# Ledger of designs, part 75: designed miniproteins, single chains, continued (4)

Each design is a single chain, and the fold is of that chain. pLDDT is the mean over its residues in the fold that is shown.

## One batch from the design tools (miniprotein)

Design m14583
Fold by ESMFold2-Fast:
Structure m14583 (fold): chain A 86 residues (1-86)
Amino acid sequence: MEEEEKKEIEERKKEILEKMKEGLKKYGPEDFYFFGKPVKPEKLEELLELYSEGLAKMEYYIEKGDLEKAREEAKKYAEEIKKLLE
């Protein structure tokens, strides 16, 4: 990976993660659902990391016009999150 790419993705991930954590403080973890299931508190931090990273990469590739890589990243992180929540 290029260092410029890593930096942009990491900055996006940080912004997304901050927004998600703000939402959790306001609404509480009991209101957080993924794939129609509530997120267990002990898995929440790991879930937030995975989701924010996946979304950041997807958004980065969409903005660069690489829709195929964006879809690949979305599928990859959806599977990782699904596995975490199983």
Scores: mean pLDDT 73

Design m14584
Fold by ESMFold2-Fast:
Parts: sequence; structure tokens; C-alpha cells
Structure m14584 (fold): chain A 120 residues (1-120)
Amino acid sequence: SPVVKEIKEEIEKEVEKIIENLKKAPKEKFLEELVDELVKAKEKLAKKIKELGEKYNLSEETVEKILEEVEKLLSGLFDVALEAYKKGLSNEEIAEKIRKFFEEKLPVLEKKIEKILEEG
């Protein structure tokens, strides 16, 4: 599906930005940077997915369901990062845990989006 491919590519771009920015964050500001990066990613992905919804003539309900699944992924990334931070891991180690979680969860998200599109 072309729309699934474009959504996936946009999510991959935003997660890569989160990972790279967190690696560079000062230790004492890590949680502040984590929250800021996730808020920015959520806003950019919401805008892009709405634009893709217009391009591919998706219903507003379909777009909202896709956004809900993307928000669940971002919440999962936050939980993984926060747990690793509380355990005293370095920024690089936290970034690698985020990457691994994302790589494991992205195929699950892709299948959920495909199902949403089939039902919409």
C-alpha cells in the first residue's frame, strides 16, 4: 500500500530525529529533551498523516485511528526511554533501546494501519 509506505517512512524519519537528538542531550536535561522531541514528533506526524489522508482520500475516522496507533507507538518509546533513564543508562544506551523497540514494533504498527485501511 503506497499510503502505508509513506506513513512508515515519515515515522522512521521522526524516530531517527528523536534518537539522534537524545544522543546529544546534556545528561541533566535528558527527560526535558525526551518530552520535547516526542511532542514535536507527535505534532509533525499528525500533520503529515492528515496530509496523506487528503492525498489518498481517507476518511477522518480512518486518519484518527491511524493517529491513535502512532500515538501508542510514541508512548511506548517514552516508557522504554524513561525505564532505561531510571536505571542510569547512558544516552547512547537509551537511544539503542529506543531503536530496538521501534524496529520490533514498526511491523506490528504497519499491520494495524493496513487493517484500519481495509476496514475504512
Scores: mean pLDDT 90

Design m14585
Fold by ESMFold2-Fast:
Structure m14585 (fold): chain A 101 residues (1-101)
Amino acid sequence: SDEFLEKLAEEYSKKFPKVPKSIILSLLRSLVRPEDDLKAPISEAFPLGPGELLATLEYFVSSNGLNIPLEKIEELVKKAFEEKLTLEEFLEELLKLIEEV
């Protein structure tokens, strides 16, 4: 729900203060569905594999005017599936990457 995503965005904005809350909320709307379990592996949210997650992130980055190198996004997506990161762990790694640009 929007209220759930807004609450999550508020919590992440405190942990990643250099990332605008609007960017965090946009990211959560792109990656988190109401049925998703944040503690489950990212492959549960993106069962079609890393290509769909990558396409979603490329659209998010472009739509929000972010200057993140594509190779860094590709490496993070690869790591997420190979190391079986949870959706929560993936979101934190991606927010860390956004904070460093």
Scores: mean pLDDT 84

Design m14586
Fold by ESMFold2-Fast:
Structure m14586 (fold): chain A 65 residues (1-65)
Amino acid sequence: PSPFPVDIAPGGEVTEALKKFQEYASKLFGFPLSVAQAKQLAEKYDFDGDGTVTKEEGKKYREVL
């Protein structure tokens, strides 16, 4: 996994919440996801860039996945 945060796009594409979602999703799928992959996943599952991603939010994404 990258030790540094990725580029932050004008649309808030990489927020603290998205970084946490990226890490959570990597564990969920059993392989490291890039921020781009996490963003694509979030686009499908309507990730709203919360300040903190909870375990419950992760379960919800898993259910619709």
Scores: mean pLDDT 54

Design m14587
Fold by ESMFold2-Fast:
Structure m14587 (fold): chain A 62 residues (1-62)
Amino acid sequence: PVVETAVEVAELESGLAPGESLAEDEVHEARNDTTGETYRLTLSAAADGATVVATLTRETAL
């Protein structure tokens, strides 16, 4: 999936704002209200410290 779109979906639940800066690695869990699926969003600062790497993993329940 497209990471930007996936991050936007996760933001609806976790409260992350577009363009929000990250100081430390963070892990957020979000649920898609439409499908009921759970997503895990991991945000990590890149080596430059100015770039954030977002990894979104869909966790299939049951």
Scores: mean pLDDT 55

Design m14588
Fold by ESMFold2-Fast:
Structure m14588 (fold): chain A 74 residues (1-74)
Amino acid sequence: SKMDEALAMTEEAIREVEEIARKYAKGSLEETRRKMEEKIREYARKVAERLGETHGAWVAGRARDHLDELLKKM
């Protein structure tokens, strides 16, 4: 289903955001946030193209929630 694809792409986006956080943990918080936001935008676009803009926005929202939690722990 479209929701199963959206969930899978959300999980992939979250994994890549976590990798960016780990790789850039010793850098500036602003630069790390910028790179994570770029990755979230890439996934939102991919999901919107495949499943529609509503699903793209949903995936972006889920990934941003995770981004905010990661930054609180850095």
Scores: mean pLDDT 81

Design m14589
Fold by ESMFold2-Fast:
Structure m14589 (fold): chain A 68 residues (1-68)
Amino acid sequence: RPFRLDTSNFSREELLLVARIGLQEARELGAEEAARLFEKTIELIEAGAPRSVVVRELERGLEVLAAH
């Protein structure tokens, strides 16, 4: 089941914070696929990728984490 989180109004700093929190939670749960997606989200933010690309990867990480 998809995880629902409204990130439409989030700044890049807020998106980074959510990705970092998600990464920590994924690592604590042993959700390796979710952890990899959050790591990629952080890399995309640091690389200056478009917001739409960052949000899509973050949502994917959250969905995989929720399904774990």
Scores: mean pLDDT 79

Design m14590
Fold by ESMFold2-Fast:
Structure m14590 (fold): chain A 80 residues (1-80)
Amino acid sequence: MGVVDAAQLAVKLYEEGRYDEARRLVEESIESAKLYALETGAFEVVETELVQAERILAEAGDSELAAVVNSGLEELKKAS
């Protein structure tokens, strides 16, 4: 699952009160995206997807999940 798809599903899970599942989904999608960037060099594509995922979560009011995505983005930028 892509990080943007994970963000959209996480918004729905939060509305359902499934907070732990939403957080795990987002964290797992970030780690998968970071590994993909490190293996392929596709940093710009992955950074763009993480920015979009953060925006989706922030606009939905899921500020804690948006912060998790931002932390992943900052770590990826340090690795590139």
Scores: mean pLDDT 84

Design m14591
Fold by ESMFold2-Fast:
Structure m14591 (fold): chain A 119 residues (1-119)
Amino acid sequence: MLEELLERVRELRPRHVLEIGTGSGTISEAIYELTNGAARITSIEISEEAFEIAKKRLAKYPNVELHLGDALELLPKIVRANAYRVDLVIIDVPEELREPVAKLARELLPDAELFVIRP
C-alpha cells in the first residue's frame, strides 16, 4: 500500500500533494523525503491528537502545511484560498468517509489524480 503510493509519487513527480487524513505524518514525511523537498504538501487531520504528533514529526520540513479540522469543511476553503494546481490527492480516512471525500476532491480538483488508501 504505502510502497504502491511511493512508486506512483516517483513516477508522477508531483509539485503539490494534498493529503486528507494526516495521521501521524509518516506518509507526508515519506513523500517529502522521496521528492527531496520538491513537492509542496498540504495535509488535513481531524484528530487533534494525531495532528500534534504529525506537527512535531513534520516541523523540520519547510514545504509542509498542516490543517486541523474536518476535510469536508476545510477542503473547499483551502482550494479556493490558494488557487493552486494539485497534482495528487491522497485519501487516508475511515471507510465511511472515503466516497464523500473522494467526490468532493474530484469536484474541486478535477485535474488531480486520486489515491485512496485502503487497509
Scores: mean pLDDT 83

Design m14592
Fold by ESMFold2-Fast:
Structure m14592 (fold): chain A 94 residues (1-94)
Amino acid sequence: AARERAEALLAEAERLEAKARELERIAREGSDEEVLAAAREVAAEVEKRDAAAGAALRSGADASVETARAIVLGAAEEYRRRAEALRAEAEALL
């Protein structure tokens, strides 16, 4: 159980790190359209767990590309923090 849980946590951390890296790439190198699309996907994901927060992010993304870019970078930072927490939890089980 502990080993299986640790392996699952590490796999989830790796997925979040890959997602963070892609969002960071889009924010740095993506077109305005790619940045807006990524920000809207972030808003949709947030809306699944917090409808009001997700709606606010979608509104912000639609208001300006600069706000959309900030949303994408903020999401990447959150995914990296979550991945770090999952790796720490997995290490505690090993």
Scores: mean pLDDT 86

Design m14593
Fold by ESMFold2-Fast:
Structure m14593 (fold): chain A 64 residues (1-64)
Amino acid sequence: SELEKLAKERGIPLSELTIGALDSPENRRRANLLAEKYGVKIKTFSSEEELREALERGEVDFLV
């Protein structure tokens, strides 16, 4: 999976990765499934612009 690859490339455990998701029911559901499967952290945002800015700032490692 892309998350496992990213964690390996960064030399960190999956639990140290943060996923950014748009604050919609569908995107929250996707993020929650990934958190349950991999133990990753979740951060939600109200807009796609805020989500992109968070990725650019390194506040999140991956977008869903």
Scores: mean pLDDT 83

Design m14594
Fold by ESMFold2-Fast:
Order: structure tokens, then C-alpha cells, then sequence
Structure m14594 (fold): chain A 109 residues (1-109)
């Protein structure tokens, strides 16, 4: 049942939030909880969560110094993630967000 899985995801996120002191991680967890609460289906919740996690990951990558070799490795991992997300049936918006992140990181090479 989607409703049961959504409640389990919310409970897990709330437990993580209660144990987390890092402000950036707390802000992400609060946004993830909000996304799940405002979703009508498991698929919608997973798509919204994926977009929020991807945005946070991109920000962390851009805010961390990397060598060209490390950056190329990150890009390769994002390309693998895009293929996996497509196979798992994530929304087009999620796939496009991953592709945009890849293109933004390639500009740093």
C-alpha cells in the first residue's frame, strides 16, 4: 500500500532529523518530509525526493574543491545514476535534472 510506504518513509526521515545536528542535512531532511507529506502517491514522493537529493548533492559537489580526475569520476557516476533512474521508471524531470547537473559539472573541466 502506497499510504503505508509513505508513512514508513516519513517516520524514517523524522528519526534521522531527530538524530542530526548538521544544519544543511537537517534542512534537506525537512524538505524531504515536506515532499512526502505533499505527495499523493509513492511514485510522486520518490520523484520529488530524488530531485531534492540531487540538488543537495550538486550543491555539495560545486562547493567542494575537486581535481579534474575526481570531477570526471563524479560525472561518470552521475551518468550511471541517470541510466539507473531511467530503468527504475523515475519521472522525466528527474532524468533531465541529472543531465543538467552533468552538463554544469562538465563546464568546470
Amino acid sequence: SDKKQLEEIKEDLREQLAQTSDPETRALLERLIEAVENSKSLKEALDKMALLVLEALKKQILNTPHTDEELKHIIEKLEELREEAEKEGFAKEVLEAIEKAIEELKKLL
Scores: mean pLDDT 88

Design m14595
Fold by ESMFold2-Fast:
Structure m14595 (fold): chain A 85 residues (1-85)
Amino acid sequence: MTFSQQRAIRQVFNQYADAQGRLSADQLQAMFDDVGIPMSRAQVSAMIRQFDRDGDGTLSFDEFMQMFQSMSPAQQQAVIAYAQR
């Protein structure tokens, strides 16, 4: 992944994350809706639970990056393209 792609992903994360730098299921759902990734609320909640180490229902940037790397190449490219628009 290029430096510009990594920077773009971080900026998208920060756009949706709260003041503590954490991403809730509602915020992740909004990101996927804006990017155009078709994902149900149940799928979003399952992804958060899979990568949420602390069990608080939110993702840190590091946990978000682990989730992002688990996504399909098409989904990853959709996020990057959205960030670079």
Scores: mean pLDDT 80

Design m14596
Fold by ESMFold2-Fast:
Structure m14596 (fold): chain A 79 residues (1-79)
Amino acid sequence: SIKATDEEIKKAVDAVREAIENKDYELALLIAQIALKEHANDKELARALLPLLEELRKKAPSSLHPRIDELIAKVKEIL
């Protein structure tokens, strides 16, 4: 996998944050999943996305919680 640049991390973080602010929780989850798949095992990307995924978990409907929890677990294994 290709290591994420600082600009790519910023764009992913900004996009996830905007989706959460717009209450588009499925989009926020999808953006985070794609970024983490494209830059597998990237600790800097994982570190940047973890607090946003924890915020997403608190705000999103319970139907999305299993998918969010799985992604958080994956991120914590990378860190």
Scores: mean pLDDT 87

Design m14597
Fold by ESMFold2-Fast:
Structure m14597 (fold): chain A 66 residues (1-66)
Amino acid sequence: ELDREVAVALAEIYRAIANNLLSKGDYEGAVEAYRKALELLRQAGAPEDVIRDFEKALEEAESKLK
């Protein structure tokens, strides 16, 4: 299926996009970007520590919406 190295690289691109959106106060966009990254990482069977890092980033972005 999806190559793990490609999925990790794409997830890092989404993290960069999310960080840019967070700096602008676009928390909704940042949450979407992190969700896309996590979907790719989970499909590719990425290491648990990588998935956890993105999950923490998503939780922080989601907390800004509330």
Scores: mean pLDDT 82

Design m14598
Fold by ESMFold2-Fast:
Structure m14598 (fold): chain A 85 residues (1-85)
Amino acid sequence: MEFKEKALEEMRAAVEEIRAHPDDRQRALEVGQRLFEIATKAAEEGHEEVAKAMLRAASLFYRGAIDGRPEEAAAEVERILEKLE
């Protein structure tokens, strides 16, 4: 419960950070790594729905960094957030 709220807050912060720096591929990689670490912790603590959402978000930011489209990754992560409450 508290973990889910903090994870969602971190995901929202990641979207905001990338939107503030939409062309920064390095920042997208760093954000993706941060979300991946949170996903790992969520999985270890049994929060599997949160872990899956965070892993998907991390993957999207990694792809955005590779494709040079971090802002598109941020938009997709925002759609994930809308479905998680």
Scores: mean pLDDT 82

Design m14599
Fold by ESMFold2-Fast:
Structure m14599 (fold): chain A 70 residues (1-70)
Amino acid sequence: SSMGKEVKEFADKVNEWILENYDKISEEELKEIEKLGQEVQDLYDNEAPREEILKKMKEVEEKLKEVEKK
C-alpha cells in the first residue's frame, strides 16, 4: 500500500476512536490527540521519511491507549 493510503486509514481510525470515546476524553486530551494527528499529516505532506511518519503514528496510538486506560 502507498504511504498516503496508510495515513488516510490511520486518520479514519483515529477519528472513529474519538467519536466512540468522546464522552471519556477531556478537552486537553482531545487537543493533544488532534495536534498529534495533524503532525502525522504534516509529516506526510512534507514528504518525511516513512520511519518518522510511523513513529508519530505510534505516539498517537500510545496517547489513545493512555486515555482508554482511565
Scores: mean pLDDT 84

Design m14600
Fold by ESMFold2-Fast:
Structure m14600 (fold): chain A 72 residues (1-72)
Amino acid sequence: SELQKKYEQVKLKILLYKAVLDSEKWLKERLKKNNPDVYAQIKDQLDQQIALIEQKIKELEEEGKKLEKEIE
């Protein structure tokens, strides 16, 4: 069904955004440890990017829950 396909696409998007989030958080921690001067210059941009990705994941999870209820 079209709803099942949309649900699968949303789940895939969540997995991809979570992978990006993990990568960004890993980069943040590596910069804090290995290049604190660089981290100090870009931390606000990194934190903003992380927050945007977390918000996108939350929106996709809410969309996924709505689709799941429609399929049931």
Scores: mean pLDDT 87

Design m14601
Fold by ESMFold2-Fast:
Structure m14601 (fold): chain A 71 residues (1-71)
Amino acid sequence: ADALIDEVVRAAIEAARALAEGREELAREINEAAMPAARAVVELAAVDPEVRARAEAALAAAEAEAQRILA
């Protein structure tokens, strides 16, 4: 689960950086490439509360960093 969560987090941060640079198509490509990992995290979180807690914490931190990059 950690590798999948790390992949989703990396994609979110990289997409935010691409958007900050005005590279909207690159941001879309990064997000699309991460979709299988994001889906796997959602499915694991639905059945494993520890995975859910870790994913929620990691994604909240990534969202805060993305907002900082876009500000």
Scores: mean pLDDT 82

Design m14602
Fold by ESMFold2-Fast:
Structure m14602 (fold): chain A 102 residues (1-102)
Amino acid sequence: SKEEEILNIDSFLGRMESLLAEARERGLRRVSDLITLPSGSTVTLRQLLENIIQGYLPHFSPEVQALLQEFLARLQQAETLDEVEALFEELAKRLEEVKKKL
């Protein structure tokens, strides 16, 4: 439903914003920097971002899936947290435009 897709977009945006804010506060600078999860597992920032995006993908329409796939492809070329934050800001603006059309 339209309401379900809006909730899923908001959930995704909030999750990504929280993660990037935490990475910045912890002093991470590169996508290759390590982060320790509550489970005790250690992953790179890139791996954690990719895992979150992949987890959300099945919950979206083809239009939103295409935007997330484009973001995922650009994320694979990103090296720094600054680059990821800029890419995410662009994605967030595009997702807000999709929400307005629902």
Scores: mean pLDDT 88

Design m14603
Fold by ESMFold2-Fast:
Order: C-alpha cells, then sequence, then structure tokens
Structure m14603 (fold): chain A 71 residues (1-71)
C-alpha cells in the first residue's frame, strides 16, 4: 500500500542519515551499513510471508545506494 511504502521510506531515510553521520561522510562505508541493516528488514518481512513488502524494501534500498554513490 502507499502507506506501507511511505513508512518504509521514512525508516530507510533514518537509517541512511545515521549511517552517514557515523561514517563521517564516507559514502562507501555508509552504503555498506545501509545494505546490512536493510537485509535484516527484508529478512523480517520474508519471515512473515510479506514478499511484496520485502521487494519494496529491496527496491528502495537499491535506489538509495545508487544515490549515495553519486554523492
Amino acid sequence: SPEERQRLRDMHEQIVEDALRRSGGDTEAAAEEVRRQMDHVIRHYESQGRLDVARMVREITEETLRRLREM
């Protein structure tokens, strides 16, 4: 749903901000942490049978990792 996608984006943005802050502007290190944390979220939804949500999380993560590499 649009509401679930927005909630996932909000959570994802917080994880990205925290990763960038901890990495001191090292976008590669931040990208690695984002990928690691998002893998946990994806596995959580997969364990609940929510493959649709897991796919959305993967798509959002890939989009953000691309943007981080462009910074």
Scores: mean pLDDT 78

Design m14604
Fold by ESMFold2-Fast:
Structure m14604 (fold): chain A 86 residues (1-86)
Amino acid sequence: MTREDLIRYLLGEEGVVSPAVAEFLDAIFASEDLSESLLDFAKKNGFSESTLQELADALDIPDEEIPNTTILDVKKRAMDLVLSQP
């Protein structure tokens, strides 16, 4: 099981996470451009606004912080979830 699989499992267990959010997380973890904004990344890779909102909600990113959220920020938040699990 990959780290991404574990993140998908944890998010699915803690809340309602669609397969689209899991695919979004996989794409984010495959990205090397850590400074790219989450909004630009989502648009560039064809992820919907609803998928972006679902991911933001799962990672406790406020709506007003989404425009300032980078790929690095998402990776850090997702890793914190994995590392906090027993």
Scores: mean pLDDT 71

Design m14605
Fold by ESMFold2-Fast:
Structure m14605 (fold): chain A 64 residues (1-64)
Amino acid sequence: SELEKLLKEIEKLKKQLPSLDKASQQKAVSQITALEIRAIGIALDQNMTVEQIQELRKKVKEEL
């Protein structure tokens, strides 16, 4: 799903974060924030509960 793709992109960016310089980290954090806002929007449109979102995040992390 589109939501799973967004969550995977967020997790990949988070994994890269510690290896980036300070300026690149700030850009990555801004990108993560924008992706999180979009993911929340999709979850709300799909009437997902907080628990369902947390389960999906866990699944995505385990697949990476």
Scores: mean pLDDT 83

Design m14606
Fold by ESMFold2-Fast:
Structure m14606 (fold): chain A 57 residues (1-57)
Amino acid sequence: MPLSEEQREALFEAAKATLELMKATIDLKIGKASQEELDEAAERANEAAKAFEEALA
């Protein structure tokens, strides 16, 4: 089923936030980011995922 424009935007935001979380995880492992930055990226990813789930409801 094709997504609505709003659902597609929410999906893209969730995808971007997930990629940023992955980047923060890698950067933390190689010493380029702090634990705080990883925690902030995780919070953003969770928020974007919830917004996408709400858009699907």
Scores: mean pLDDT 80

Design m14607
Fold by ESMFold2-Fast:
Structure m14607 (fold): chain A 100 residues (1-100)
Amino acid sequence: SMSEELQRRLDLLEKNREKIPDEKLLIDAVYIREEAEKAGDEELAKRAREIAEEAGKKLGVDPEGLTLEDVRELNRREMEAYLAGRTDVIPELLKETAEK
């Protein structure tokens, strides 16, 4: 089920928290939060929100300013940047997106 997939993804984020870049951790946690809220999984959404808040504090970004559509756009731009050989665009895009 979608809830089982989201739970597995969240567990991987928690286990690998120190190995995952904070920008990636924030983006993935916001994705899980939004999808869990849509699925009605309040406990999963709460856990994802806590990870997003922790990563957001380190980055100076309010995770409540990010929507599922924002996360999809950030993932698209990260892929484009990677393919173009640019790896350091996400922190600025993340701040700009959350402040809208």
Scores: mean pLDDT 78

Design m14608
Fold by ESMFold2-Fast:
Structure m14608 (fold): chain A 69 residues (1-69)
Amino acid sequence: SIEEQLQQLEESVEEMLKQGKSGSEVLAFVQRQVQQIASQVTTQEQRDLLRRTAGRISDRIWDEEERRK
């Protein structure tokens, strides 16, 4: 499901950040995954969930990069 794919994406992002991957590498990975998930989205509710989840992930990557400075 879209929900399961988005949850796995969030978990993958946290693991990559724990491994010390750069925000740019993590963001590039997220952009590729979001494009794949977006191709499967058919409802407004799924689009809203994808947008909200992508926003949270972007904020998390930004916050982690700021903490590393």
Scores: mean pLDDT 85

Design m14609
Fold by ESMFold2-Fast:
Structure m14609 (fold): chain A 84 residues (1-84)
Amino acid sequence: HMASEETIAEVEQRAKELIDRVNKVGEEAKKRGVENSDLAVLQVAAMLLATSAVVSAYFGEIDDAEQALRDAEALIDELEKRVK
């Protein structure tokens, strides 16, 4: 039932990259003076999805982990569009 250590590490690395992207978008929004509550909600949601992917992978729920990573990436893409 448990995922391989290699699969878990891969999900962890992908989640870390997504969280790093959220942080970069937040810093860019601050620099541009476009911070608002809608962006803050999307940032929190993306971080929660990325972290939930790691939890799902740890419990061998790889399909759930992959879906959470996809959902996080979609939110981050939307964040990046709003900040550009």
Scores: mean pLDDT 83

Design m14610
Fold by ESMFold2-Fast:
Structure m14610 (fold): chain A 74 residues (1-74)
Amino acid sequence: MLSDEERKAKLEEIKAEALARLAAAKSEDEVYAVMDETSKRIAEIPPLSEELEKFVEEMEKELLGAYLRKLDAL
């Protein structure tokens, strides 16, 4: 079983990789692929605490904003 600290570290890694892939995306299809893959990876790490749930909520909000900005720029 992963600890909250280990889950948070994995989620931060997923966020960093998603943002890097998003920056490199050159088409709407690539942005949607990043969104789909990232959503699936986050879903594999269920939050065990209210603190981790808030972290996931804030991360998903930040990622959604980044996806929308990227799509608007294409």
Scores: mean pLDDT 82

Design m14611
Fold by ESMFold2-Fast:
Structure m14611 (fold): chain A 64 residues (1-64)
Amino acid sequence: SEREQLEAEIKRLVDLYAEMFGLSEEDKEKIYQKALEAAEKSDTPEEARVLAHREISKFIEEKL
């Protein structure tokens, strides 16, 4: 399903950023949950991706 594909995509992005920036498992889980929450507020799959990516980017910026 599109939801499962989006969740897998978000998971891969979070894993990639965690490796690049040395995020803790706790921070990794927090960013994943925030991205999923942002996606759930969207009415379309495309908007869900944009909001999820934006939340991931914001979290990384705040932690650096």
Scores: mean pLDDT 78

Design m14612
Fold by ESMFold2-Fast:
Structure m14612 (fold): chain A 87 residues (1-87)
Amino acid sequence: MEKAQEEDRRNLAEGVRLTAEAAKERFPSVSVEKMEETARIIEEEKMSLMELASVGAQLLAVAVSIVLGEDEELAEKAVEKMYEIAS
C-alpha cells in the first residue's frame, strides 16, 4: 500500500501543477508559486486525507472552469491527471 499511496500523492501533486498552468492562462491572478508550494506539501505527505480531499475538489472546480476556456490543451492535461488520481 505504501507504493500506491506514494504514486497517488505524486499524481495529485502533478495535477495541482497542471491545473496551475491551465488556470494561469484563464486567470492571470492565479499564483503558480502558491500552487507549486501546495504540490510539494502533498508530495512530502504533510497533508491529511481531508486536506487532500479539499485540494481535489478545488482542482476539479478549476479544471471544469478552464475546460471552456481558450487553452483547451492545458485544461485537458489537468483533467487527465485528475482522472488518473480517481482511477
Scores: mean pLDDT 61

Design m14613
Fold by ESMFold2-Fast:
Structure m14613 (fold): chain A 100 residues (1-100)
Amino acid sequence: SEAELQARLDEISREAILELLDALYADPLFSEEQKEEIREAKAEVEATEDPREAARLFSEKLEEIYSKMSEEQQKRFEEIKGKIEAEAFEKVKAVEAELA
């Protein structure tokens, strides 16, 4: 069903967001101050049940954190993001093949 497909896509998006935040938090390239901002962003996303609102909060927090990053940190961020987006894309393809 379309509703089941949308729910599965929303869950994949949410998991990708949380995985990205966890990966950034675990990476030694980021400062303790940046890691605190990432931890707070993760807590807000986890507390937000509405997928649209969670994605909005994530986007706003991530844009702010990214804008304060060094060039080296931005390159590392893009590398981590690209890997997680590729993994999420494979999950989307699997769900669409099953439920479409």
Scores: mean pLDDT 85

Design m14614
Fold by ESMFold2-Fast:
Structure m14614 (fold): chain A 76 residues (1-76)
Amino acid sequence: MAQQYLQLGRQYLNNGDYQQSISYSQLSIDLSRGVDPQLQAQGLGILSQSYANLGDYDSARQYTQQSSSILRDILS
């Protein structure tokens, strides 16, 4: 389920439907939290890009930092 929501978030981002992208990416993040850190980080990346496209650069930066932190922890 979390991976399907991630795919939907990515599809809506590519189609320019940033609100739907945010909704599905958030569902993917919520389902992957504590279970799949890589999937959570990918969801945060899509969320960041969607907020950036909506002009919310502060939210975009915060989600990018969260994603990068998780990916660094996985690689360590």
Scores: mean pLDDT 86

Design m14615
Fold by ESMFold2-Fast:
Structure m14615 (fold): chain A 75 residues (1-75)
Amino acid sequence: SPQQQIWSDYDNFVNRQMQQVQQDPSSTPTAIRNINQRTDQMINDPRLSDSQKNQIRSRGSQVISQINTMTQNLS
């Protein structure tokens, strides 16, 4: 379904950002910015349900938390 494709794209996106940080910890501010920007775009999409928006917010926050734990650079 289109909804499954949107979720899969988002999950793949945030996972790639996390992988970039693992390879280069100096990319942490850029990765966090990219995740926040993509999350904001998706939660402002009127086609998504409140439940889907909450799942996206939760996933984004989870990945940012994992990034911050890996780098010890809290921004």
Scores: mean pLDDT 82

Design m14616
Fold by ESMFold2-Fast:
Parts: sequence; structure tokens; C-alpha cells
Structure m14616 (fold): chain A 110 residues (1-110)
Amino acid sequence: MEEKLKKARELIREGEKYYQEGDYDKAIKLYREAIEIAKPLETVEGLIVRGRAEANLGLAYYEQGDYDKAIAAVRESIASYQKALEIDPNNASAILNLGMSGWLLNRIER
């Protein structure tokens, strides 16, 4: 399981690089791969990694103007962080990322 978590984090990092370069199609592909790896990892760390990939996927869709997909992805990230907080209510990473995803959702919906 640790190897899968490491691979998911690597895919997110590579996706972030392509996102910064404006290659949103490659970023989306990498984030989706990270989400699929993280889905069966129902640990706090797995849920946080999944949520981060889902939030980044939402940002990439937003940049492409695909607002419905962006909203759906950000809502999924919120659900992932909420599940992490059900397991560990004081997890600083989950609290911070939940706040950021909530802010992003409000920004897209307005």
C-alpha cells in the first residue's frame, strides 16, 4: 500500500508540472491515474492524496472552461477530505485542503 501511495504522489507532482506549463490535458491524465491508485486506499493518507488529485483535476478542468467537470471534481475532493477528517478530526493537511477546496467551489459556482 505504501508503494501505491508513493506512486499516486509522484503522479500528482508530475501533473502539477504539466499544469504549470499550461498542458492541462496531460495534467488531467496524470491526476486521474493518481485518483484510481488512491481510490482503494481508505486510510487518512490515501484519502488526502485522493482529495489533492481531485482538487487539482478540478483546477485543470476550470482552466479549460469545463466548469461542470471542475465542480464535480472539487466536490469529490471535499468528500475525500471530509472522510479523512472522520478518521482523524485534527489532521492539519485535511483541514487546510478542505478549506481550499471549499473556497475553490464557491469561486467556480459564482
Scores: mean pLDDT 89

Design m14617
Fold by ESMFold2-Fast:
Structure m14617 (fold): chain A 80 residues (1-80)
Amino acid sequence: MIEQLAGELARTARTVPAAKEILRELGKALGAFNDGDVEEFEKHLEEVVELARKYGSPEQAEKIEKLARELKRAVEEAHK
């Protein structure tokens, strides 16, 4: 689940201007998840959403926000 959601988020991010910056923040979020740092994961995931809202279309931003919420939920479930 987490890998599938991260992959879908990355694919959507590649369609947005500033894709490289968004993918960098997604990479930092996933790195924090691997280190067990949920707070840093959430911080970088919020930056992914903020960049999508700033540079993407409303439709791209909504899709990334939905995928980010699903990814956050999957990470929270993995840490229960």
Scores: mean pLDDT 84

